# Ledger of designs, part 22: designed miniproteins, single chains, continued (2)

Each design is a single chain, and the fold is of that chain. pLDDT is the mean over its residues in the fold that is shown.

## One batch from the design tools (miniprotein)

Design m4736
Fold by ESMFold2-Fast:
Structure m4736 (fold): chain A 89 residues (1-89)
Amino acid sequence: SHMRVKNVSLKATPETFAQTMEELYNLVLEAQERGFDEVKITIEADSAIEDSQLEGLKAVVSVALGRPVKTEKSQVDGKKVVTLTGETP
């Protein structure tokens, strides 16, 4: 069966980090309202972004979903790429 998946791709920079957190929270809530079954968020992190800040993004998504979030980490061209996957209620 075809799941309705909301795919989001973004870049995390120090200058826009707080705005990115707010946008992620709102995007997850909107995906739930629109009847998506899953959110899949791919974050390309600037080298200046700390691992604790990436954990903060995961926490925001988890809180918005009310559910655990699956995390996958990879490195592409020296940049940290984090994929967050969570089911909507």
Scores: mean pLDDT 81

Design m4737
Fold by ESMFold2-Fast:
Structure m4737 (fold): chain A 84 residues (1-84)
Amino acid sequence: ANERAKEQARRAIGRALEALLRGDYEGAVRALDKAKEAVSKLDLPEEVKQRALDALERAKEAARRGDRDGAIAAIGRAVDAIEA
């Protein structure tokens, strides 16, 4: 069911946010990779799925730079796309 896939995506995103709040940017990047895998399995319109994946990739790039606020903002955009 699509709701199980959405729950998995929410959990992966939650792990990324926790890592960012701890200052664990390497952990955040790994969690964001898992979030991208979970989002890719969602039964969503292609344009919605692509927006979420693009936002998560931006979050990974921000985390690699140590930009916590940028990473959190990008995660917010991915969540908005999934929950729309």
Scores: mean pLDDT 84

Design m4738
Fold by ESMFold2-Fast:
Structure m4738 (fold): chain A 68 residues (1-68)
Amino acid sequence: SKTLTLDEYIEKYKPLLSEEELKEVEELKAIIKANRDAPVGSPADKEAEAAQRRLLGIFFRALSRARR
């Protein structure tokens, strides 16, 4: 794969996360994995997309807090 897997991406940012953020990231990871094969446009598919966006937001916030 030319890009990091979800697990590799989480591991990369894990040291920057608070305990609360890490718990939320693990919950979002479970949602994404559970809905991997969801039918296009289903509520489950939309939930996976929302979870991915929220996950990225957590990483962005953590990076901003760490001040790079």
Scores: mean pLDDT 77

Design m4739
Fold by ESMFold2-Fast:
Structure m4739 (fold): chain A 102 residues (1-102)
Amino acid sequence: KKDEIIEEIRKFLESKGFTQEEIDKIVNFVKDYLDYLEKKDLPLEGFYYALRAFIEKTKNLDLTPEQIFKLLKLLFHRVRLENVQTKEEAERIVDEVLKEIL
């Protein structure tokens, strides 16, 4: 599942026309964060829901790599802070994060 979501985010960023360096920076941030959580035996499912909801809700938006990076940082912070475990909670947090930053 983790490798699948990492590949989904990479393809999403490639679809945006970002450079390889911009893609790698964002993908490595996501990968490192999920690896950290896994090492600490913390649940990952909420983060998978949040990443998929983020991709779906932003796929038609003209966002810069810097905007995506900031959004993902805030999203992961919120998912961890609120202990998100369901798809519905993740979708709500994504909507709130997008409204706050955009």
Scores: mean pLDDT 86

Design m4740
Fold by ESMFold2-Fast:
Structure m4740 (fold): chain A 87 residues (1-87)
Amino acid sequence: MEELEQRIEKMREAAKALLDLAEREKLSPVQVEQLRDMFEKAVKEELEKAKKTLSEEEVKKLQREADRLIQELNDFLERVKAEAEAA
């Protein structure tokens, strides 16, 4: 597998696992926020490592996918917060 594709797939799998966990366990907004923060930190570290081995164009593609996944987690967090406020 291409390194870029491997890193993208790994990030997608990690984000999916966190979302699946949050939905299955009915995690609170605080718990979901903690998972998002952990994911953002892991993504930042992965991007720094990727800059050493990937081209500028590949790093930009990885960054776009990371931004999309972080946005997906943020959208989920906002939904969980809204549901908690409605209760």
Scores: mean pLDDT 82

Design m4741
Fold by ESMFold2-Fast:
Structure m4741 (fold): chain A 82 residues (1-82)
Amino acid sequence: MLEQVARDAEEAAERLDELLKEFGASEEEVKEGARAAARLTAEVAESLGREEAARRAREVAESDASARELLRRLAEAAREAA
């Protein structure tokens, strides 16, 4: 699961401009999705005893960063937790 989250977040970050244009999604909707995924990633990381990855994922969930940066940070946290 976490490995898939990392891959999906990384691909979404790289193709963000294309995805926003193709699907008509707003950056705000992408940010909400990234934060929701980050909250779930933090819970899974905590259950696995990966405290640093859980902390990073929580920081992503609370961050006001751009959609692309949230997705990149989420990918890093999920990769560290996997």
Scores: mean pLDDT 80

Design m4742
Fold by ESMFold2-Fast:
Structure m4742 (fold): chain A 94 residues (1-94)
Amino acid sequence: MSLLEKVEEILEEVERIIEEYNAGKLSTEEAIERVKELLEEAAELFEKEGLYDEAKAYRNLIKELERNKDNPEAAFTYMLLAKEELRRIVEELK
């Protein structure tokens, strides 16, 4: 699987988590943990490809999600930022 295909799969999963969270199917804690896991996977993929600045951006988003786990509004904002960053990278890799 190419880097593009792997990042597209991660983006699709993050979008699904945000949709399920907005539909009330996931708690804030569940949504944060799932998004953190996907961002960790993305960071590892970028580190493997030598894209250290991109990997650092994802690791910073993970830290912000953890800091804001008890603040649903802030946590949701960081989940949206994670989705937009993943989308930007998918467009750049095409």
Scores: mean pLDDT 85

Design m4743
Fold by ESMFold2-Fast:
Structure m4743 (fold): chain A 99 residues (1-99)
Amino acid sequence: SEKEVEEDLEWLKNATPAQIREEHNRFLQEVLASDAETLREKYEQLVADILTLSKKLGEEAVKETQALIERMEATLDLETQVNVAYTMKRTLQIRLLNK
């Protein structure tokens, strides 16, 4: 939801670089331990968050993000899709916070 996306942005704004690295490392370990069903759920939630964030950046960001998602889904395995989507979400969050 938009409210959850805004809460995540507020956490990131106040987080130290060490806390951000630790969260990413925890996510990577969770992905490695996840079954296919859990990976699909994680991927779908990340894509929903990414699209919400891209809309806040504008129409060109939405177009760019959709093209990247389509290419990723066509070329990468599910585990890699989840890890790449996590990085895409973080990049969009940083772009919004630096506006």
Scores: mean pLDDT 89

Design m4744
Fold by ESMFold2-Fast:
Order: C-alpha cells, then sequence, then structure tokens
Structure m4744 (fold): chain A 57 residues (1-57)
C-alpha cells in the first residue's frame, strides 16, 4: 500500500540516522516495524516520519 520499496528504503535510512539498527532492503519487515513502534512510543506517528524523511532528501 502506501509504503512502496522506495518509501521503505527512505524510512530505513531515517531510522538508521536516529540510531536504530535496521537493514536498508526496502522490506517493511519485523526489524523495521519494531523501530517504527519504538518511535511511536517516543511520540512520533507515521505523518511525523514522512515529514522527517522529506527533510532528509
Amino acid sequence: SQLSGNAVVQLQQALQKLGYKVPIDGINGPQTQAAVAGLKALGFDEADLEVFIRQLQ
């Protein structure tokens, strides 16, 4: 759906910059999902992550 391979790669790169250990493989797998859940616990949602990814481009 909304997270195509290119969007997942950009998300994984942003997560690595934030200190999360995730592969940059374009797959929204358990490691990427766990890192996103960690960010949500810190108060970030999916819209916040999209804004952050756009600023890194």
Scores: mean pLDDT 71

Design m4745
Fold by ESMFold2-Fast:
Structure m4745 (fold): chain A 75 residues (1-75)
Amino acid sequence: METATLIIQVQDDAGNLHSSELRIPRQLLEAVSQELSEKVKELEAQLAAGEISSAEMAKKLEEFVAELNAKAAAA
């Protein structure tokens, strides 16, 4: 089984580096990558609108990566 590993790193305004690892079967890579891309665009729009801080964006991405890992493990 071919597994794809993605490492996502986000630095907040305080200089803290948030790192998340996503391990998914290759067959799920397209669907998971699309979901991640859509979430990033959503959060970037909220950040641009002043609705969230960079720290909140980093935390929300970390939580979403954890959800994607759980979904991939269940599939």
Scores: mean pLDDT 76

Design m4746
Fold by ESMFold2-Fast:
Structure m4746 (fold): chain A 89 residues (1-89)
Amino acid sequence: SMARVERARAEFEDYLAGIRRYVEENAPLEKIETLLRMARRIIEGLAALDPAVAREMLARFEATVASLDLSPEARALAERYLAEARAVV
């Protein structure tokens, strides 16, 4: 349903905002990884239900990761979760 898709979009944007905040605050890698995993999970959940929205979310995820000043360790994790997200859309 559209309501389910809209809720998923809102949750997804909250996860992306949380990743940005944690990076800016130099939060522990585990916290950043949790939000990366949650973002990938939203994309995975929508890939079969609404492929167009899933592709849009993937583009948003990629843009967010590209915009952040990530440590090498955080970047490696982000690239891994992006690759996993790409595999399902």
Scores: mean pLDDT 89

Design m4747
Fold by ESMFold2-Fast:
Structure m4747 (fold): chain A 110 residues (1-110)
Amino acid sequence: ARAEAEETVERFVELYREEARSVARNAATGGDAVVDLDLAAQRERGELLGRVAALPPEHLEELRRRLEEVLAEVKAEVRATMDPADAERAIAALEAYLAAVREWLDAAAA
């Protein structure tokens, strides 16, 4: 149970990091950041959200905290590497994507 919960958190965080970087790149190029996400990543996210309902409260809180840390990391990368206008679009898309992920986590945990 604990090991499975830890694995779920680690896999979700890693998937979110990869998706967040893709969202930032897509938004910077003027694409629809959410629609342009890979189908394999979308399937893995669905499977992991199914596991969220079984997460102990402490692991769900850890997951939420780590997603915020990943958002801060990716925002810093965006600000360091992109032109200001591209960075503004990327950051807005990243914040919208985290809001959507939070809604998905809340729905899965209910």
Scores: mean pLDDT 79

Design m4748
Fold by ESMFold2-Fast:
Structure m4748 (fold): chain A 118 residues (1-118)
Amino acid sequence: LEEAERLRKQGEEYEAQKKYLEAGRYYYGAAVLYDSEQKYEEALQAYRKAAEAYRKAEDYRSAALLYLRMGQIYFDLQKLEESLYYYQLALEYAKKANDSKLEDIAKSNIALVKEKLS
């Protein structure tokens, strides 16, 4: 996973330059590589950095998609409170993106997590 660390460092360089869209793309690239290897701690850290960068770039749709993936990872790890938190963030940013399909996906996942918490 040398490539994932390389991409993460490039994201840090773009973030330092306040090039948030580029930073988000590089952090996302790192996150996907960690995720594919089931290195969920590193993946979640990189997804958080990517989502924050996309938020600063006002790319709310990309941020919402990352929050959905983070919610799914926490759900798979049986961390239901964290899963609910990230699905709620996904809904918030889907609304800011005016993406009704993404809102519906987030709402369905929120309902599923709430059922399991009951």
Scores: mean pLDDT 92

Design m4749
Fold by ESMFold2-Fast:
Structure m4749 (fold): chain A 115 residues (1-115)
Amino acid sequence: LAEEIAEELVRLHEVNPELFKELARRIAERLRELGHDELAELAERVAENTSPEDVERFARALAEAVVTSDEVRAAFAEALAETLARAVERKDEESVEILQRLFALLGELRAREAA
């Protein structure tokens, strides 16, 4: 699941770098409020400047945190919902598909934890 979440995040950056930066900025704010300062710094970094290496590092770190932390997962879901609304308004069908896949992966993670 973490690898699949990371892959979809990298794909969002490839398809729509601006929307990826918006998602990174939204999650950075929530991560700061939760005290996840190191992950927030990675998110802030990719929100300002994206290199493939930094995007991949952030995507993997965020995916691991989403899998292991309920509060990070909730923050990520909220940031995804806001980002999905923006993608829908912009009629960016490819980004909408990626964001919907991320929500499906979060649903799968929740189902596995409930079992």
Scores: mean pLDDT 82

Design m4750
Fold by ESMFold2-Fast:
Structure m4750 (fold): chain A 82 residues (1-82)
Amino acid sequence: SSGVEFVARESVRLAAEELGVPVEALTKVPYEKQSERAKVAAEIAEEVAVRAINEGWHLLPREELLEKLRREVRELARRRGY
């Protein structure tokens, strides 16, 4: 669904931004060839997207959804020492 696609795209964008890597490092470079930092950002993006879908955040108003995604990205980055 469009909501699921939005969550996937925004989770990648926000994780890349939080870890200070360009989005293209996650979207245009194969995972196996990504830097360690880019791999961590990709893993955070995946975890955030999975949680958002499981908890129904993709059904929330876009502003509330984005704030929840940003908060979760920051928390997961913090736990990984970023």
Scores: mean pLDDT 88

Design m4751
Fold by ESMFold2-Fast:
Structure m4751 (fold): chain A 82 residues (1-82)
Amino acid sequence: SKEEVLERAKKLIIEVTKIGIEIATDPNVSQEEKDKIREELLKVIDKIDEIIHGLNAGQISVEEAKKMLDEVEKEIKKIKER
């Protein structure tokens, strides 16, 4: 449902925000690497916002939004594996 997709998007924004805080406060990560990861996380948030907007505006279907969130989850996983 649309509500399930929006809840999934919300949870992903929360996860990305937590990752950003953890990296920003990690003394073992260089400032250069922190800046690069921050840039990548902001792009992920922008993609989630685009999915929410498109779904709410009726520009994308629930099934298309699900596929887009699957790609977002893969991107988050890649960032976490660095």
Scores: mean pLDDT 86

Design m4752
Fold by ESMFold2-Fast:
Structure m4752 (fold): chain A 81 residues (1-81)
Amino acid sequence: SEELEKAEKEFEELYKEAKKLAKELGDKETLLEIEEIEGLVDIHRGLYSKGYISEEELLEFLKKALEELKKIKEKLKKKKE
């Protein structure tokens, strides 16, 4: 699935960026939020790999996780500036 591959790549890139920003700022609370989102995504990846959820369900969850990471990244950028 091209859509799933795209969402996974976007998530990986945004996760790395948000994590880097949180670490640079020493924002431990936001770093924990980022890691909690990644953990939930990893659980859904596992559920998908075992056939417990559909590709569409994984993609929907990834899109929600991406929107949350985008909000976190914008919040961190405002703290840095």
Scores: mean pLDDT 87

Design m4753
Fold by ESMFold2-Fast:
Structure m4753 (fold): chain A 89 residues (1-89)
Amino acid sequence: LEEAAAAGLRAADVLEAEGQTELARRIREAMNAAVDAASAGDKEKLIQELERLIKLAEEAAKTGSPEASKAAQEAKEAAEKTLEQVKKE
């Protein structure tokens, strides 16, 4: 989760600097919700918020600059790795 959080924040910072303020906000919201769900032990909500983060990162990769696309791809990969770990029993 820490790597997904760090990568997501980096992607949000790049997007905000480039004027994609709403997409940056949505990524930060999904990340905060995922962290909160993890702290609460809410596995179902954690999975939902990680899936939301992956979709937002995929959107950012398609619509951003090359720099934003790279940061978004890193965030997507970190979130996908975290999601797989959470789905393991």
Scores: mean pLDDT 80

Design m4754
Fold by ESMFold2-Fast:
Structure m4754 (fold): chain A 72 residues (1-72)
Amino acid sequence: SLEERLAELAQRLTELLRRALEEGDTEKANEVGELLAELREVWAQHQAGRISDAEALRRLEEIEKRAEELEA
């Protein structure tokens, strides 16, 4: 479900942020912080009924893709 994917992605990004901070990679930490902010915005707009489930899923998939690139 959308909610499950969002929760998993939030957990992945939080762990990625923790690792970046431990490694002293401030550039990576800032990028992950931006992805977390985008994720919060997607959820807020979806909860407010401003975007459809389909649009929320598309935005989540883009954030997932960027997270995957940062995990490499």
Scores: mean pLDDT 86

Design m4755
Fold by ESMFold2-Fast:
Structure m4755 (fold): chain A 94 residues (1-94)
Amino acid sequence: SEEEAIEKIVKEIEKLAELLEKLGFDDLAKRLREIAEEIKKNGITEELLKRLQEVLSEATNEARKKLSDEEFSKFMREVTEIELKIKEILDELK
């Protein structure tokens, strides 16, 4: 159901926000939580998915600049796992 998909995607976005907060990327984490709240209110839209991708791109760029190679590799593994789960949820809606 769409409601179940919204709950699942919001949970994955919240996991990503917590990951970013642990790394000190508080502004990016806040933007992710704002996207999650808008998904809860308006459903899953192309605009909200685009905003999610923009935050992920910015987070990757900041992590590349601030983290060690080992920390960055671990971060990218965690981000990729979350992105794959979100993709699986979205594919189930089609």
Scores: mean pLDDT 86

Design m4756
Fold by ESMFold2-Fast:
Structure m4756 (fold): chain A 60 residues (1-60)
Amino acid sequence: LTVTITEKDGKYVATVTALGKTVSGEFDTKEDAEKWAQQVEQLAQLQLARLAQLLEELLR
């Protein structure tokens, strides 16, 4: 998972890349961008954890 926050035209663009997919959001404040990116990261990690658990059940 990669999270990038960049300034653009007085706004903050948060970009999250996971599993070859990229999602981005535009926010008025850096704090809003960071909070959104954290939420997206948590959701992605939860999905990855479920996939890993299924794989472990099959392999062990």
Scores: mean pLDDT 76

Design m4757
Fold by ESMFold2-Fast:
Structure m4757 (fold): chain A 85 residues (1-85)
Amino acid sequence: MLLTPKPELLELLKEVGATSETLTWPDLVRYFGKYIVKEKLGDLNGPSGLVDVSNSRLGEIFGVDSLNIYDLEEIAERLLSNIVK
């Protein structure tokens, strides 16, 4: 299934190499992870899984100050809420 990110999320994904306006779920998650690493928001192998997004465009898009990258359900819900219906 192809997913169309909302413009704000799509802009971030394009910064880390997304070339299409539609993505598969694995590609969406891959580019999301690349964005976290590029902006140095957190270590994906860190002991707590907590990522501070309070001073980032991700925080603005998701409306939160922090993310737990080990909470895959929360990450999935936040990403899917930013997909065009």
Scores: mean pLDDT 76

Design m4758
Fold by ESMFold2-Fast:
Structure m4758 (fold): chain A 70 residues (1-70)
Amino acid sequence: LSALQLAKLHETEKALSKVDDLSEEQKKAILELALSAPDDASLRDIVDELVKKGVISEEQAKKLIELSEE
């Protein structure tokens, strides 16, 4: 893993730990997409893809971004 991928994974894991309404399958999908994303992809890009795939809702995506930016 690149340093940027590791940092993004860490940010994603931290945000996920604060969100109680996500299933284990949703959390796994988010982490897998974060790991496969380009190094320059933002967390917003990752959650937008998850919304497009129907893995998470738009409200859950907004919550994850808010929690990751705190």
Scores: mean pLDDT 71

Design m4759
Fold by ESMFold2-Fast:
Parts: C-alpha cells; sequence; structure tokens
Structure m4759 (fold): chain A 68 residues (1-68)
C-alpha cells in the first residue's frame, strides 16, 4: 500500500487536477488522517487540521493559477 504521505499527495493532486473546492480536499485529508489515527485526533484537532489544509490547498491553487 502507498505511504500516508503518498496518499495525501494523491488527494492534493486530484484536487488540483479536478479543481475540487479546497474544503472538499481538506475534508478528504482529515478523514484519511482520522482513519489512520482514530484515537489520536480529537474533533477540535480535526477542525484545526481541516482549516490548515483548506488554507494550504487554496494557496496552492492560487499560486498555480497565478503561474499560468
Amino acid sequence: APSLGEQLAAIVEEAVRRRLPPEEAADRIVALLRAEFPDEISDAQAADLREGFRAQIAALLAEAAAAE
């Protein structure tokens, strides 16, 4: 099976390729992390992670758009 990092990269690549909303991509990443670490990520931590990943993906998409 691919590593967690490879799975996360695949979600980001799909989000860029399919032009998914950053919110949807962030939700998929958080769901993956919670599936891998169900006892380690609280609801509050999941919300913080979701917003962090949403912001990062939004920034990445904005940079990609600005580059071309």
Scores: mean pLDDT 79

Design m4760
Fold by ESMFold2-Fast:
Structure m4760 (fold): chain A 91 residues (1-91)
Amino acid sequence: SLERGRELVREARRKADEAWQESDKETRSELIRQAIELAREAAELVGDKTSLRLVDEAERALKQGNLEEAIFLIEEAVVSVGSTIRSLEYQ
């Protein structure tokens, strides 16, 4: 549902914002992982292939220790999902 998609986008954005403010690397990495899973679920729910690619890139960045890059890619993914949700609505 589009409502569930919006909820997942909000949760992913919240986790990404928390990760941006977090100074502890391990806690930051866990928040990023949570944001990735939420963003992936949202992208799959609305069929946004661009967001799925960005989420895969974010997971790769996280595995390489590029935490800031992972956060930026998650933010790009949730923007894409949000745009797809809006395009699926009447206005």
Scores: mean pLDDT 87

Design m4761
Fold by ESMFold2-Fast:
Structure m4761 (fold): chain A 69 residues (1-69)
Amino acid sequence: SHVERAKDFLELLRLAAQATVRRLGRSTAESSQELLQAVQQAAVQAREAGLPTRGADEQATLDNLVSTV
């Protein structure tokens, strides 16, 4: 289902974001906040649509999100 797919994708994003923030933590605060904002925006859009933003595949959605960040 779209909800299950979106949930799995968001879980992956959260894990990736946490790992990135932990490693970068104090190097570039702005980059960390920008990443967090992008993740939150993606979560809102995915929740509203119940599916990835533009891509039919999670790969396409990831590429879109990475390009945005």
Scores: mean pLDDT 58

Design m4762
Fold by ESMFold2-Fast:
Structure m4762 (fold): chain A 80 residues (1-80)
Amino acid sequence: SEKEKLIEGLEKQIEALEKALKWMEEKGADEEHLEKIREAIELLKKALEKLKKGEDFKEEIEKASKLVEELGPYLSELVS
């Protein structure tokens, strides 16, 4: 079902961001960017809970997406 695919997608995104957080900590990322990725993870976890309950999760996804977009340039600098 579409719901099951969305659940799997969100679970994979959460796992990917948790791995990115661990990598950022190991690279010595600043607290500002660490807080942003932690907030994005928390928002996606809330979205997953709401999705499982049949509740509206769009705001959580939109907020998490914005935080991930803000992290993009910083992550690029860390690998350069």
Scores: mean pLDDT 84

Design m4763
Fold by ESMFold2-Fast:
Structure m4763 (fold): chain A 90 residues (1-90)
Amino acid sequence: SIDEELEEIAERAKKIAEQLADTNPMAAKLAENVYSFLQVALQGGEPTKKLALEFAKAGLRAVYAASTDEEVKKEAQENIEKLDEILKKL
């Protein structure tokens, strides 16, 4: 389901935030914001869900830009693509 996909992306964003907390605090805070927007999306109706997912996508782009870690960049890009596919279903 869409909610299961969003929960998976949220957990990945949380993991990125925890991984980067000491080494890249800016990217960690951006990943925390992604997690927060995905939680809003999970609780929200259609208009709120779409807006929260657009903000989560923007946050992942910011994580990509702020990160020097190739694994983090790849994960951010993959999750942006997943959010784009979810948005097409809404």
Scores: mean pLDDT 87

Design m4764
Fold by ESMFold2-Fast:
Structure m4764 (fold): chain A 91 residues (1-91)
Amino acid sequence: MLEEIEKLKKRLEELVEELKRLTREAYDAGKISLGEAIGLILRAIGLLIDTELRVEKLIKEGKYEEAIKVLEEGIREIERLIEEVRRLLEE
């Protein structure tokens, strides 16, 4: 379970970096405003920090299955944001 948690944490961090890159590309292409780009990046960073803090607390409490669910939820939310930005780039 700890190895799975570590892999999911790395996946979430990689997805946040991908979202930041795609958000910059959307801004550079004129598809979103600077305010929208900043908002997306701050939302992604906030979600990452909140998810990591919740996971750390659950691990300390021995709640590994709940920690995995929290990470999977965070990953799904970042993937939704990535899909939204990708749609903007296709327009």
Scores: mean pLDDT 87

Design m4765
Fold by ESMFold2-Fast:
Structure m4765 (fold): chain A 72 residues (1-72)
Amino acid sequence: MLEELYREIEELAEKLEKSKDPEIRLEARRLKSLAETIMEAYKQGLLSEEEAIEQLKSIKEELEELLKKEEE
């Protein structure tokens, strides 16, 4: 579950990094970096799996909103 969420975030961010809109590209990179930070904090024992999953779900939702903006 956690690794699957992170993979989905990486795939979404990679798609958005190919956007013609520089603001969308920058935001996608920011969200990907934030997801990496969450995964690192989880590996260091600073976050529980439940907390990490909840934060990654929030990041995925933000990336999906960027996809909708890209399609406009």
Scores: mean pLDDT 83

Design m4766
Fold by ESMFold2-Fast:
Structure m4766 (fold): chain A 97 residues (1-97)
Amino acid sequence: DVQAAIDRLAATLREGGLSDEEVELFVEMLKKMVEIYESLSDEEEIEKKIYELVAEMGEKMGVSEEELEKIAEEGEKESTIRGVLAKMFLDARKKVE
């Protein structure tokens, strides 16, 4: 059950310190990643579209690059989900550039 899996992931992200708005954005991103994978067959094109999507969703969070870098650095020291996600958005932006 895909919906039950999404609900479990959302609960885990909330326990990891993400806001309801951050969780909703992450779930939207995952749904769009699935759509990219289903619509494209070229592995390189899929990878590029996924990086573009992750970078775009990171910008939609309204967090500056400097603030994302700070969250990622603090999160790596504390092993927080929020820190891991911030690093993911920063890495995706570097791949799109």
Scores: mean pLDDT 71

Design m4767
Fold by ESMFold2-Fast:
Formats: structure tokens, C-alpha cells, sequence
Structure m4767 (fold): chain A 87 residues (1-87)
């Protein structure tokens, strides 16, 4: 169902954006792999935006289409690459 997938994608986008507003203390309280992946996706989007790359939808689509474990691993790798570029 295309409409259902679109709505779920939009809701995940909203959750990832909300994760950008979380404090370090709140991030430490997250226990599910899905919640951690959503927080990490938000951090990756923020870093990409600072580098002038508007790839928010691409990152969030990857998050929705990947398993939580695969998303977490790949987003952690991407975050490290982006942090290296900032130096």
C-alpha cells in the first residue's frame, strides 16, 4: 500500500527530526535499536546539512527500508566519515 508507506515514512521523518532535539541524557535512555537508529539518522542529516548536502529524504528512506541493525551500522559508519570531513 503506497499511501501507508508514505505515511509511515513521514512519521519516521518526524521522529528523526525530534531526535535532533534530544539531549545527551535523553539519548542515553533510548534502549531499542530502532530508536538508536532514528537518533543516528537525525545526527547524520544534521552533519550533511552543515556540509551543504540536502540528503534528508535519502537518509530517512534508507532508515525505513533497512533493518534497524543494518541502518544503525551503516549510519554509524557514515557519521564517522562525516566527522572526518569536518576536520
Amino acid sequence: DEEKRKKEKEERIKRARNALLLSEEEKKKLKSTEEKAEVLAGEVIEKLTKLGENREEEVLEFLVESSPEEALKKLEELKKELEEKEK
Scores: mean pLDDT 71

Design m4768
Fold by ESMFold2-Fast:
Structure m4768 (fold): chain A 69 residues (1-69)
Amino acid sequence: EEVLKAGDVVPADAEVVKHVAGSFLVDRKSLTGDSTPVEIDPYSSDPAKRLVHKGEKVVSGEALVKVIA
């Protein structure tokens, strides 16, 4: 398991397992062309809201992630 912080680039596809600090937001512009930050919530009922993908940039917060691929 790895901790990702604001300014980090997601190194591999991973599931967010818990918040460490603040609201965890990622920028998916490199993958989707949309610069709107997306909030990732490990406690969401939607599995897609618990996943981060290789190449996304962390814009705020800190979270513990588990690499899945």
Scores: mean pLDDT 76

Design m4769
Fold by ESMFold2-Fast:
Structure m4769 (fold): chain A 87 residues (1-87)
Amino acid sequence: PSREELEAEQAIALLHMTRGVAHVAASNLEDKEASEAVKEAVDKVYEEGLRRVEEAIREGDIEKAVELAKEAVKRILETADKTIAEA
């Protein structure tokens, strides 16, 4: 694979891993309804972020894809933190 292909794969992998970490954190909540609400909020942000990253990859803008992935990671973590605090 090219360096650009590897960077694109790493960007997507980072989103998948961050979603996984957020889901584990949500699963530690005693309230199962609150746990599911956190997972749903995280998945919404994750799906939006992934869509934007995949679009940038299709356009051939790997630098933009990496930057969008970093932004999406931050948004996933902020969403998880906020939603867990509200639980």
Scores: mean pLDDT 84

